# Ledger of designs, part 8: designed miniproteins, single chains, continued (3)

Each design is a single chain, and the fold is of that chain. pLDDT is the mean over its residues in the fold that is shown.

## One batch from the design tools (miniprotein)

Design m8248
Fold by ESMFold2-Fast:
Structure m8248 (fold): chain A 72 residues (1-72)
Amino acid sequence: SEIEKLLARIDEIAASTEDPLMKLASAGVLEIHLYVLEKIYGSDNPELQAARARLEALIAELEAEEKARLAS
């Protein structure tokens, strides 16, 4: 399903060795995809709520990594 593909892509970004800024850019694209899926399936869909939580957690982690990099 499209939701499963989105979840897989979140995992791919998390596992990637790319620069945190490039990962944040990729995560931003996934936020747009997630928004579209929420419009199609409803924002109360449990799988989409789980995907949003995972994506928001990933973005927070990447933002923290970038802040640490800039402070160093």
Scores: mean pLDDT 84

Design m8249
Fold by ESMFold2-Fast:
Order: structure tokens, then sequence, then C-alpha cells
Structure m8249 (fold): chain A 94 residues (1-94)
């Protein structure tokens, strides 16, 4: 099912808040779970053409976060880049 732009924006906002809470708590396991779950949700609701791009972006983000588990500043930058790139995919797919 393809979600509306409004629904996608609401999901992105929810993700941003949850990810920020995990980052502020220093809970990298929770952050990884949030990114994985959100990526899966976005894939389920994306057009078929965008699904592969979102899967790859999610995988790349999870790998980068795992590589920088002990660097909270780098983890925050990785999450911000993930949100920026997802927003671009969502706007392009709408």
Amino acid sequence: MVMSLEEAEQLLKRFALEAQEALDAGDMDRLLAIVREFGEEMVRNAPEEAQEEIRRLTEETLEALEAHRDDPARARAIVEEFLRRLSEIVLRAA
C-alpha cells in the first residue's frame, strides 16, 4: 500500500523523535531497532520502485551505526543523513 505524503511526514516525525530519545539515552541497541523497524515500515508503504532504494539506505545506515556504536556524535550525524535521504525519496515518490 502506498502511503500519502502526510502519512509519510508523520512517520518521519515519529522516527526523528524516537531516534533522538535513543541517542540522548546512549541506547545504541534501541536506535538500531528503531532504524530497522522504521525502514521496514517505509518499505511496506512505498511504491515498488522506491522499496529497493529504501532497503539499501536502511542497510547502509544500520552498518554505519554498528561501525560507530561508541561515537554518539557520529551516530547522530548518520541518523540525520538517513532522515534527509528518506525525505528526498518520499518527496520523489509522492
Scores: mean pLDDT 81

Design m8250
Fold by ESMFold2-Fast:
Structure m8250 (fold): chain A 71 residues (1-71)
Amino acid sequence: MEKALIVESGQEELAEEAKRELEAAGVEATILRVEKTPSLEEALELAKKAGADYVSIIDAEGRGVSGRVPK
């Protein structure tokens, strides 16, 4: 099963919604709260460390950015 890491910095409700959508699509999703929104590069490193195949970043303004972890 594919795995996703959702990284959020103050948008917990949007992160929970993204988690539900991913799980409905058959992707195991985990939410990580951070104090500062990481860059996509930093978030990909966090996802790789967590064993995730994908990362989704939700910034403090509620904007989403996603990427696939390189292998």
Scores: mean pLDDT 81

Design m8251
Fold by ESMFold2-Fast:
Structure m8251 (fold): chain A 99 residues (1-99)
Amino acid sequence: SEAKELTEEVLKLIEKIKELLEEMKKNPEKREELEKEINKLAQEADEKVQQLKKLLDEAKKNNDEEKVKELEELIKKVLEAIKELAKLYAEVYNEPLPK
C-alpha cells in the first residue's frame, strides 16, 4: 500500500540520519558537513510524514475503519523511530531532549 511504502521510506531516512549522527560523534570535525546532510534527510522525512497524516485524514473522512487502523499503527511506528532519533541527537549534541 502507499501508506506502507511511505512508512518504509521514512524509516530508511531515519536510519540514514542515525548513521550520520553516529559518524558525527566519531568525527566531530565533519559536524558542519554532516549537519547539512541530516537536515536534508530530515526535511524529506517530514514531507513523507505529512503525506501519511493526509492519508489518515482522508481515511477518517471516508469512514474507512480498516485503513484508519493501519495508518494509525504505521504513524505510531514512525513516531517511535523519531523519538529514538531525538535521543541520539541529544546524546551527540549533549543537549536535553527537545520538548
Scores: mean pLDDT 84

Design m8252
Fold by ESMFold2-Fast:
Structure m8252 (fold): chain A 62 residues (1-62)
Amino acid sequence: SLEEILAKVREAVAAGDPEGARQIVLDALRSGKLTPEQKQRLADYLRELGLEEAARIVEAYE
């Protein structure tokens, strides 16, 4: 679920693992299960965490 993805991203960031956070995001996008609205929410949350590059990847993902 989106909530589980957000929780895992938050945990990785808190652990000082930005590459792990990026991988969680990429795996979520590759699953094809996120709606456009969920992708926007994920991108917004990544920006709040200071992960601007990851947010741009989410928004550009087709």
Scores: mean pLDDT 82

Design m8253
Fold by ESMFold2-Fast:
Structure m8253 (fold): chain A 76 residues (1-76)
Amino acid sequence: EIVLEAPVSLKELEEAAKKLGEEGRIVITGLKDKFTALQYKSMAEQALRSQGYEVQSSEIVETEDGYKAIVDARKK
């Protein structure tokens, strides 16, 4: 599992994806609203696919301080 606090670039997400191994989870925290969370979820999915991963599941979770995006992925 890799946890990142927004703001995070696509390049930083690609670097995080390289560190996951065969399967893993990227969690992005510090997301102020649902729209921002959806954008970061999409960006994390793109980064994972670009690094040869298949996205198994992705979700947005509301927290006391905003939102987090969670993406589970497995290497092809």
Scores: mean pLDDT 82

Design m8254
Fold by ESMFold2-Fast:
Structure m8254 (fold): chain A 61 residues (1-61)
Amino acid sequence: MSFTLEDGSVVNINTLYEDPTPQINKLKGVKKVTVSSTRDPRMQHAIGILKSLGIEVEVES
């Protein structure tokens, strides 16, 4: 699964779990990310981190 950023770049959520800090730091300063519909607990955890960084999260429907 992946997040799509405002500039169209994609972040893979699976790699976030193994080494989240560098990937999350690349999202610093991003205002919005779009997420494909998913029920994966890793996605929910990552959404929480993104929101704590002040990033808006949208779910693609």
Scores: mean pLDDT 65

Design m8255
Fold by ESMFold2-Fast:
Structure m8255 (fold): chain A 57 residues (1-57)
Amino acid sequence: GELEEAKERAERLAAEGVARGAMSAEEGQDIGRQVKEAKTLEEAEEALRRAEELLAR
C-alpha cells in the first residue's frame, strides 16, 4: 500500500545517503526510527521528505 511504499522509499534513501556520505549515520538512524514509528501515510511521507532534503544538500 501507499504507507508501506513511502516507508520503504524513505528507508532506502536514508541507507543510500549514509552509504554515499550524503548524510551522517545519526541522520540515517533518525529517519529509520521515524519510519518505524510512522503509523499514517502523512508521517511516512514526512520521513521521506526529510530523507530527500538531506540528500539534496
Scores: mean pLDDT 82

Design m8256
Fold by ESMFold2-Fast:
Structure m8256 (fold): chain A 69 residues (1-69)
Amino acid sequence: EELKKQAEELRKKAEHYRQAAENTRIGADRAEASGDTGNAELLRKEHDRFEALSKEYETQAENLEKQAK
């Protein structure tokens, strides 16, 4: 059950960062549409970072879930 609990925590982190990535992408699109290219560029960098973190935590959770069976 410990591995299952750890996998659940990692899945929550992955979901958190996936949502953050989507929010920053939406923010970047809006900033670009309004002509705020500086903020758009910063938000795109944040999006990429959050997306990478989300994928990392998702992979870790999947590995633990497979071990727990």
Scores: mean pLDDT 83

Design m8257
Fold by ESMFold2-Fast:
Structure m8257 (fold): chain A 75 residues (1-75)
Amino acid sequence: SEQAQIEKMAQEVIAQLDKLRDEYHVPDLVAQAKQQVQQIVQTSKSVEDFRRQMEKLMQDLLDQIKKRVDEQLRQ
């Protein structure tokens, strides 16, 4: 079912988030992203809608991580 596909994809995204947490030492940003993933799982209307929202979430998270790393290197 679509719901089962969304749930499987969400677990894959969570695994990627855990990798980013460990790589960049950003447990707070990853915790926020995980909360958003749970919300998107519940509100997504299709697998395609879920993919689109996850792509945006991942881009936003990567931008936040980059900004934090840049700030730490300049401080």
Scores: mean pLDDT 86

Design m8258
Fold by ESMFold2-Fast:
Structure m8258 (fold): chain A 70 residues (1-70)
Amino acid sequence: MMSDDELIEKMREIIDKLPSMSKEERKKALEELKKIHKELMKSDDPIVQFEATVLLSAAEFEYELAVKKE
């Protein structure tokens, strides 16, 4: 199992790549981010839970902006 820090870093890496992804790749990336967020919500650290939620919200916003441009 990856550490909470590694999972947060993975979320950031996926978000950074979202603008360069195809429509199908963005959909899969968002699904993966939701999966990582669900895992991080099991953390005992409320800061980790908060950060994961902020990152997922940012990714959903980026996804909506990218879809609207198509």
Scores: mean pLDDT 78

Design m8259
Fold by ESMFold2-Fast:
Structure m8259 (fold): chain A 74 residues (1-74)
Amino acid sequence: SMEDLIQEFQALVAEIQKLLAELLKKDPEKAYELAKRLDGVMAEFGAAYRAKDVAAMQKQLAEMKKLKAELEKL
């Protein structure tokens, strides 16, 4: 459901924000770069939700998972 997608997305946002807070202590420029990517993905997910475009929401969820994986390697 769309509610399940929203809950999964919000959980990933919280996880990514924690990883970004740790990265900010080590590499503030990289943290700001990836924080801007987070903002972009969140904006596109919100637009997809308002359009009721489940496929676009799933695409942004996949982008969020990629961002988390990239952060976990740093």
Scores: mean pLDDT 89

Design m8260
Fold by ESMFold2-Fast:
Structure m8260 (fold): chain A 67 residues (1-67)
Amino acid sequence: SKSDIESFIKSLDERIAELDKRMAELKKQLAANPSDESLKREYQLLEGERALLEGMKSWLKKLLEKM
């Protein structure tokens, strides 16, 4: 239903907000340690997850437009 899709989008927004908070903290750590390969890798993985969630959200919004 439309409400189920809206609830799922809300869950995705919640996860994206968590990722944004963690990424902001990692950026601060990287500013202090620019050559830390472990921090760079973690940041790249979070960027990838964020992009996938934004893609899912875009697809779900297109479904809502058809309802």
Scores: mean pLDDT 88

Design m8261
Fold by ESMFold2-Fast:
Structure m8261 (fold): chain A 97 residues (1-97)
Amino acid sequence: TPSPAELEIEVLLAMGRMIYSVTKLTVKILEEKGAPPEVLIKEIEKTIKKLEEIRAEIERLKAAHPEAAAVADRAIAEIEEDIAELKEYKKKLEEEL
């Protein structure tokens, strides 16, 4: 049976996944509608900040609840990969300015 801390981390990860997915869809729609790169960059920056906040919350839970360390490490790794992908896409868009 998962601990309460492990369950909270799974919910935070699910929120991160949802935010990431919504942003990918939003950016795709805006790009298809001819939005300038500046508008896309702003949406990406907003999402990176939200994912960094979720990562920080998971790191705090990991520090307080050693039993949740494995679940936290997996969740942090996934969020860090999503942040890295968004940062790379942002850099590509900035090269178009």
Scores: mean pLDDT 91

Design m8262
Fold by ESMFold2-Fast:
Structure m8262 (fold): chain A 77 residues (1-77)
Amino acid sequence: KAQIKAIALAAGAPAAIAAKIAAAASPLEALTLLLIAVASGAITLAQAAAIVAALSAAGLISAADAALALKNLDALA
């Protein structure tokens, strides 16, 4: 949880968004909250993609979940 928040903050996400993502009950929920944050304009597509890549590299989400999240982010562009 602390790692997820730190990754989101390092990518430039607002503290409220980073806290919300870190509080997610599952990796899928965290990725859904990232998509909502991009759709609402709270973070950029580049910031969200960086967070997904960092979460995958840290082993906090599966490669399949990361690939799905990046596909969904691309659809928002």
Scores: mean pLDDT 75

Design m8263
Fold by ESMFold2-Fast:
Structure m8263 (fold): chain A 90 residues (1-90)
Amino acid sequence: ELVRRASAAVAAGVAAKLGIPDEEVTRIMELAMEDPLAGLRATVEAAQKKGATLEEIRALFDEEIDRLLKSGAITPEQAAEVRALADEAL
């Protein structure tokens, strides 16, 4: 449950930074709430279609995870688990 919310927040933030349309961001968020890895994979796929490299996508995931951790939106344990899922999605 906790990792689903964290994954959805990270996926939405990364997708928004890449200029992915709000409708698609909402779909990715909903997917991440049901299947965190699938939601993160959908984010990677959408980013690649926008011309982002895997290196750029990895940096965006790390930046968004750090931002959410600093704001208190996610815990250190959630951050670690989402990082592992993001690495699996790349």
Scores: mean pLDDT 82

Design m8264
Fold by ESMFold2-Fast:
Structure m8264 (fold): chain A 91 residues (1-91)
Amino acid sequence: SAEAEKLVEEAAKLAAEAGAAVNKALELGPETEEGKAAAKKALELAKKALEKAREALRAAEAAGDGETVAKAVGVLIAAIGNIFEAEYILS
């Protein structure tokens, strides 16, 4: 559905922003205060992406929209990956 596809687009944007923040943390140095601050931002963005992707998945499933279900699952995987990377930097 159009609503589910919009939620996927919003989730994908958040996941991309989280990935960019992870990359910035690595460029600044993950052991630095600035790098850790970027990793914290990445974690917050990735968690938002995860929640939005879950909303997209539920909306797509309710609509019987298998194509958008597959897209939502892809964004879920990306968001989970960003969470793990950010948490690893912060450990």
Scores: mean pLDDT 90

Design m8265
Fold by ESMFold2-Fast:
Structure m8265 (fold): chain A 77 residues (1-77)
Amino acid sequence: SMEERKLAIESMKRLRDYLIEEMKKNNAPEEWIQEVQKRFDELIDKLEAGEISLEEAEEQVLKIVKETNEKLLELRK
């Protein structure tokens, strides 16, 4: 529904901002931060335009979070 999409978009924006802040705190390369920002912004735009399903957006967000966390763990070596 339209209401569910709005709530999902707001949650995605909050998660994007949180993840970027965590990347900055861990001194992640600027290029990694820019890529995560771009991936979230493209997903948000597609969800707002109705070009992807809510389920597809959630799956892609989980993938971004997982990949980013794995990269941040490597930086802690």
Scores: mean pLDDT 87

Design m8266
Fold by ESMFold2-Fast:
Structure m8266 (fold): chain A 83 residues (1-83)
Amino acid sequence: MSEETKERIKKAIQRYSEIYYGKPLPEEVVEKIVEEASKQKDNPPVPKDQRGQLLRMALEAEKVPEEYWGAVWKAVEKVLKEV
């Protein structure tokens, strides 16, 4: 995963957080999500529920390649459950 892609993912996660939680995530949490996403070899389907749709919209708005969308979703679910 390129550094440009990681920066786009960070922006998408913050956009998603501001829409869904009404506030940005701490930078340390965003960094953990990006690191976890970069370790994912799978690109599972992002859920079609409200949260999945909001994340898809954020990833699309920041022009994150679709090949990483499932990895980002899996990372968000894992990291935010542990925080």
Scores: mean pLDDT 78

Design m8267
Fold by ESMFold2-Fast:
Structure m8267 (fold): chain A 79 residues (1-79)
Amino acid sequence: MKRVKERLKELLASEGIEVPDDASFDELLQKLTDLLAELKRTDVNRYTAVVLDVISIALESDEETREKLLKAVKEGLTS
């Protein structure tokens, strides 16, 4: 949904990730996975905060979008 995409863009921007205005949802998910993998190595407290924010977005999302967000979190966790 458009609102979920906006919230994800805001989250990435707050962590210093530049997001193009025309970025696809799949591109945002890839940037999220990369961010989580980096934060897990460099700042565990920020990693935890971002994961909680993603879960919050997922709870307000439809089932398909929620599955994609949770998959990105899992991939960041296992990297």
Scores: mean pLDDT 78

Design m8268
Fold by ESMFold2-Fast:
Structure m8268 (fold): chain A 88 residues (1-88)
Amino acid sequence: SDAEALKKVAEYFKKAAEAARQGRYDEMVSYANKAIEEAKKIKDPELREKFIAGAQTAADYARQGRGEEAAVIFEGLSKAATEAAKKY
């Protein structure tokens, strides 16, 4: 269900944020990719595209050494996925 996919997306984004803050780049990339794969299962195309694009943007910030900014984006995405899950 979309609710199950959104809950997993929220969990992976939270873990990506923690890894980004601690400079654990490979772990951050792993969690961001897991979030993207779960987001692909979301039937709502607007939510799906939002979370995929958001994960890519946050990963790009981390790649530039901007781990704190990446973490803020991942935390925002995690909160958005949690709130979206309540509607399903």
Scores: mean pLDDT 88

Design m8269
Fold by ESMFold2-Fast:
Structure m8269 (fold): chain A 64 residues (1-64)
Amino acid sequence: MKVEEVTLTGPLGEVLRQARELIEKRGMKVVSEEVVPGESTLRITAENPETGEKLVINLRAVPA
């Protein structure tokens, strides 16, 4: 069982694009999205349905 965690920081559009590319590259599907209370941070959890591998991406949006 493999669980990886990545933090991406940047303008919202940029970090969303990077997260999508990581998920697609690993053949994963988004299984949950949650906002971290008190922060401009979106936590996305993705899973590979064939292997059960999980990827957690913390998106920290900064003003452009």
Scores: mean pLDDT 76

Design m8270
Fold by ESMFold2-Fast:
Structure m8270 (fold): chain A 90 residues (1-90)
Amino acid sequence: MEYVEIKMTEELKEELLKALEEFMEEVGAEDSLKEIVEKAKEAVKNAPEKVLLPKEVLEEPVFDEVDYLKLLAVALQIYKKIKEVKKEKE
């Protein structure tokens, strides 16, 4: 099993929270997704300075799990998508 080490800086946490807000605006009022995004925001705020995520969890985010590591993986996936789109703009 291979792990991805993520350095959770204050800057990265702010960007993850912003990406989750933008994702909520995009997806709209689906209650189940809104609850998961709220929990993902809490997971980002409570994350330690270094997080080890299994590659499998990062590649296949499962929205039915309340595990904070999976919620962090979801936040990171959303952040990567938003950042890639913004790269094309700037």
Scores: mean pLDDT 66

Design m8271
Fold by ESMFold2-Fast:
Structure m8271 (fold): chain A 100 residues (1-100)
Amino acid sequence: MKMSEEEKEVIKETDAKLSELLEELAELKRNKGWSDEELIEYGEKKLEEINKEMAEKLKELGVPDELVKLIVNSNRTTVKRAIEEDKLEEMAKQLREHAE
């Protein structure tokens, strides 16, 4: 898919925010002993804010609603899998590398 530079910047910003969220969830798990259920509830709340900001920016750039929905769902799947598979730190690192 040929993305504009502005669309790429929105995705990079989103990946950076997702990385920060996954790092926060990893710290809550290790330092506070949070359960996967508690991490999912907190993570979904934070992710909803990240996805809303991303979706608004992408829509302003003329990205189709169907594609925005796919990206939103992809972000939800990434966070949920990172929690359930105990890959929070690994996925956070990958998202930082994708951001830059």
Scores: mean pLDDT 83

Design m8272
Fold by ESMFold2-Fast:
Structure m8272 (fold): chain A 65 residues (1-65)
Amino acid sequence: SAAGRAALTARLVERVREYQRKIDELEEKMKENPALKSKYQEEIDRLNREMAEDVARARAELAAL
């Protein structure tokens, strides 16, 4: 349904925004402490993978409607 698509899309948009906020915070931490750059980059890479998985799952849910 159109309402179901809108609800799933809105939820995905909010989750993506949450991932972006976390990534932005880690990027700022990398600037403040360059000695931990590799650790923060690993966390950013993990968040990007999780975001991609959530997007793929949401796309599958939308395709099933």
Scores: mean pLDDT 86

Design m8273
Fold by ESMFold2-Fast:
Structure m8273 (fold): chain A 69 residues (1-69)
Amino acid sequence: GSEEGERTIALVKEGEEADVKKFLESWNKRIKELEKKYGKAGGDKAIAEYQKFLDDVEAWRKRGEAARA
């Protein structure tokens, strides 16, 4: 959920690249498992949630840049 996204963003901010990669690899495996179990609709939903997470990360980054400017 949101908490997992916030934790991953915090790991990125701390420079914990290896831990971030493990999180992303786990999420990619989950997408594939959902596609296998529920078909394309399950995968599409998981991909949409992941894209929203990436958009949230970018939005937080831009807010940080605006605060520094």
Scores: mean pLDDT 63

Design m8274
Fold by ESMFold2-Fast:
Structure m8274 (fold): chain A 67 residues (1-67)
Amino acid sequence: MKLIIELPNMSEENVKNLAKTLSDAFGAEAEVLSDTVIEVEFPNEEAKKLAIQFVKTNEPSAKITEV
């Protein structure tokens, strides 16, 4: 279950912190692809749905693409 998350209004530090939070809170494997882009692999569909809700709640400008 892979997502690409684009965070155009977040600093590089905050993007890295979000990647770590997604890994720690949702059991996901998060990789920072650029200053504003994270690729995240989730263990199941439920974790993915909860993470999408979390990201959209904290950063409404985030663009989330399912892979």
Scores: mean pLDDT 83

Design m8275
Fold by ESMFold2-Fast:
Structure m8275 (fold): chain A 80 residues (1-80)
Amino acid sequence: LDALKARIRDEIASAKAVLEKEKETANPEAQKIYDEAIRYLDAVEQALETLSKEEAEALHRRTRMELAGKVYEAQRLKKA
């Protein structure tokens, strides 16, 4: 469980770094979505502390899907 949570935290940290970098060149509309994605990751990281293995795995899957959707939306706004 601890190894799983550590891996998820590492993935969150890496994702946040990528989002912060992409946000630097984004327009204001896309920046708002990147900010929402970063705040979402902060909430996920906080939630991990109290979760069981099954809950952590479920949250990890939902987080990946949610991030993919937000990144896609931000990329569309950057091109508009």
Scores: mean pLDDT 79

Design m8276
Fold by ESMFold2-Fast:
Structure m8276 (fold): chain A 67 residues (1-67)
Amino acid sequence: SREEAVEELLRLMREAGMSDTTIESFKLTAESAGVSNALIAALIRMRDIGAAPEILERVEELLKKVE
């Protein structure tokens, strides 16, 4: 479900070392602009901060499930 996708995204953002403020911002993006847009924005941010390839792959898999 979209709700499960949001929860998994929040978990992956925490694993990537993103701050609580940043995570809350993406949660609001998912509510206002949709889960797919939040996932795309989060993937770009995670790549920019140098998140582990394994985390990036899991975000990409999650995006495929919600499209």
Scores: mean pLDDT 81

Design m8277
Fold by ESMFold2-Fast:
Structure m8277 (fold): chain A 72 residues (1-72)
Amino acid sequence: KDEVIKEAEKQFEIMINSAKLLGLPSAVEKLEELKKKTLEQIRKAKTSDEAEEIRRKGIEEAMKIIAEELAK
C-alpha cells in the first residue's frame, strides 16, 4: 500500500517535470490535480491490487493528458 503510493508519487513527479520541460503549463496543472486525486484514491483502496489498478489508470490518464497537449 505505502509502496504503491510512493511509486505513484515518483511517476507523477517525473511526468509533471517532463511537462514543465516541454513548456506545457496546462498539462502541468492537470497532472498536479490528477496526482492529488490518484494518491487520495490509492490511500482509500482496501487492497494492494486495488491500489495498483488505481495507480495504473492514473498513469494512463497522465500520459493521455501529455499526448493531447502535445497534439495542440
Scores: mean pLDDT 81

Design m8278
Fold by ESMFold2-Fast:
Structure m8278 (fold): chain A 58 residues (1-58)
Amino acid sequence: SKEEYLALYLFEVEGLTAEQVAERLGISPEAVVQLLKKAREKGITVEQAEEYAKKHGL
């Protein structure tokens, strides 16, 4: 989902904490941890998350 790409980008590329990512996305830190886990399970790479961010104006 888009949230999985955004969470991965903000956490891995921007270097934000799970709490800071949660604030940026309007969700809980627990939800951020679950999004990062789902991204890993789906094999979403940091490079794919960065491309998604560029495409969507981040």
Scores: mean pLDDT 81

Design m8279
Fold by ESMFold2-Fast:
Order: C-alpha cells, then sequence, then structure tokens
Structure m8279 (fold): chain A 93 residues (1-93)
C-alpha cells in the first residue's frame, strides 16, 4: 500500500521525543480516515511540504486507492474533510 509505504518512510525520519506527545494525544480519538489525515499532516511537517504539496500527495494516494478498490467515494470525502480540519487547526495558531 502506498499509504503504508509513506507512513513507514515518515516513521524513519520521526523524532519520537518531539512528536510522541502529539501522536499520543490524537491517536486514541481518531477513526481510520482521521488517522490517515493526521499521518499525512505529520509527513507534511517532517518533510517540510506546503499545504498544496500535501494536498497533491493526498489526492494521488486517494486516486490510487480508488483504482485498487480499497476505498469508496464516501471514504475519500471523509479523509479530505479530516485533512482540511487539521490544516485549519494549524492556521488558527
Amino acid sequence: SKIEELVEEAAKKFDPEKYAPFLKEHASTYNRNEALALQLMLIKELLGLSDEEAEEILEEILEKAREEGAVTEEEVEEVRRAFERELEKLKKE
């Protein structure tokens, strides 16, 4: 899975001491689609991606998942909404 590969690559660059409080706070409250959005936000921060670059990566992942029959259109919209919600939280700082 491309999503799993990206999560593994981000994990290799992840500093547990810096990001563990963030993950611990959010991991228990998010469903599958919200967890994917949160993981992509962490990848964005770790790789220094812009909002536009992160959105482009999200769309590529979701398109490939649709082609493989791994997600429905409803799940795609749920992931997009969760990602937009996380972006808005960062902007409100």
Scores: mean pLDDT 64

Design m8280
Fold by ESMFold2-Fast:
Structure m8280 (fold): chain A 81 residues (1-81)
Amino acid sequence: SKLEKAEELREEGERLFREGVERYEAGDYAGAAELLREAARKYKEAMDLLEELDPEKARELAIKYTSAALLAIGAEVEARL
């Protein structure tokens, strides 16, 4: 089902987000950026699946997507400094 697939994508996104944050804290900004971009991608895929079926959960995923995407940009900037 779309609900089950969205939950799997959310869980994958959370795993990638945690790994990305860990890399960021370790000073591996390039590695963090890649993981956080992938986390954002997973959250967006989950959001898109739920947009019409569960708008409330889709909004929660939109926040997670935005947070991951912004942190990825921050990591990319740090990697270039």
Scores: mean pLDDT 90

Design m8281
Fold by ESMFold2-Fast:
Structure m8281 (fold): chain A 61 residues (1-61)
Amino acid sequence: MSPIQQEQQNLNIIQDAYNQISQEGQRRSAAGGPEVEQETQKRLQSLQNALNQQQDRVNQL
């Protein structure tokens, strides 16, 4: 794959992970309370940061 295609694939993988964790987190938070909500928020923040970094990488190519 070209470098651009590889970076776009990586972006898609991180985006998919974000969506998956977001959906699971909403479901779990309804039953699990504040600890589950905090765990989900931290994971989403980390994935958001990863998405921003990966998008920057794609934009710099």
Scores: mean pLDDT 79

Design m8282
Fold by ESMFold2-Fast:
Order: structure tokens, then C-alpha cells, then sequence
Structure m8282 (fold): chain A 75 residues (1-75)
């Protein structure tokens, strides 16, 4: 599954636009790259406009990237 496919899935699950989902994914990837690891739920909750449900969705995406062996690349 591509990053774009995951953005569509998050948008549908959370009832938001695909554009908004892409922005959140890019913020989560940037944080992961800066940390050199997958962020914790609490670290993701510190991102702008990120509540618990959004943080959980982003954490799921980052864990999916790690599990599939793809490099986390900044946007």
C-alpha cells in the first residue's frame, strides 16, 4: 500500500479530506525522521491539530511502513 493509499484510508476512517490526511502523514513522517525512530503516541499527540484518534491513525501508518521494510522518507 502506498502513502497515498494510506492517506485515502485515514481520510475515510476519520471523516476528513484526503488533503488534510496527507498533511498529517507528512508531519508524522517528518517527526519520525527527526527522531530516527517511530514516535510514541504521546509524541504524535503533540503535533498541531492532532487528537488521540489522529495520533493512533498516524502511529498505525508509521508502524505499517516499518513492518513493510520501506524507508521513511521526508515529503
Amino acid sequence: MSQEDFAKAIAKTLGISEETAKKWINQAITLAVELGRIPTLEELKKLPNTGEERAKALLGFLKFLERTGKEIKPP
Scores: mean pLDDT 72

Design m8283
Fold by ESMFold2-Fast:
Structure m8283 (fold): chain A 100 residues (1-100)
Amino acid sequence: SLEAMDLVEPKKMSFEEAEKLIREYVELLLEARYLLARELGPEEQERLRELEERIRELALELSGIWKASDEEEQKKLEEMAEKVVEEYKPKAEELYKELE
């Protein structure tokens, strides 16, 4: 993760746009985790690869936003990310209860 951060160009973005990317990132992580908890067929393995690629792209984008942010902006991004994770927590718990 640290090495990936070194390769990322700083990118200024609005908090609204950053929140949208954070939400997509958390949602895709949840889908990937759900797939990984199941026995994977060829179609599921293909989907997982697509998810992993998109998650990587989003991680780089978010790292760029973080790198371009000052201490106050980073604190706001952190608080936003925490809020988004809390919003998805009940859905994650429900999905885990439905897994084998």
Scores: mean pLDDT 79

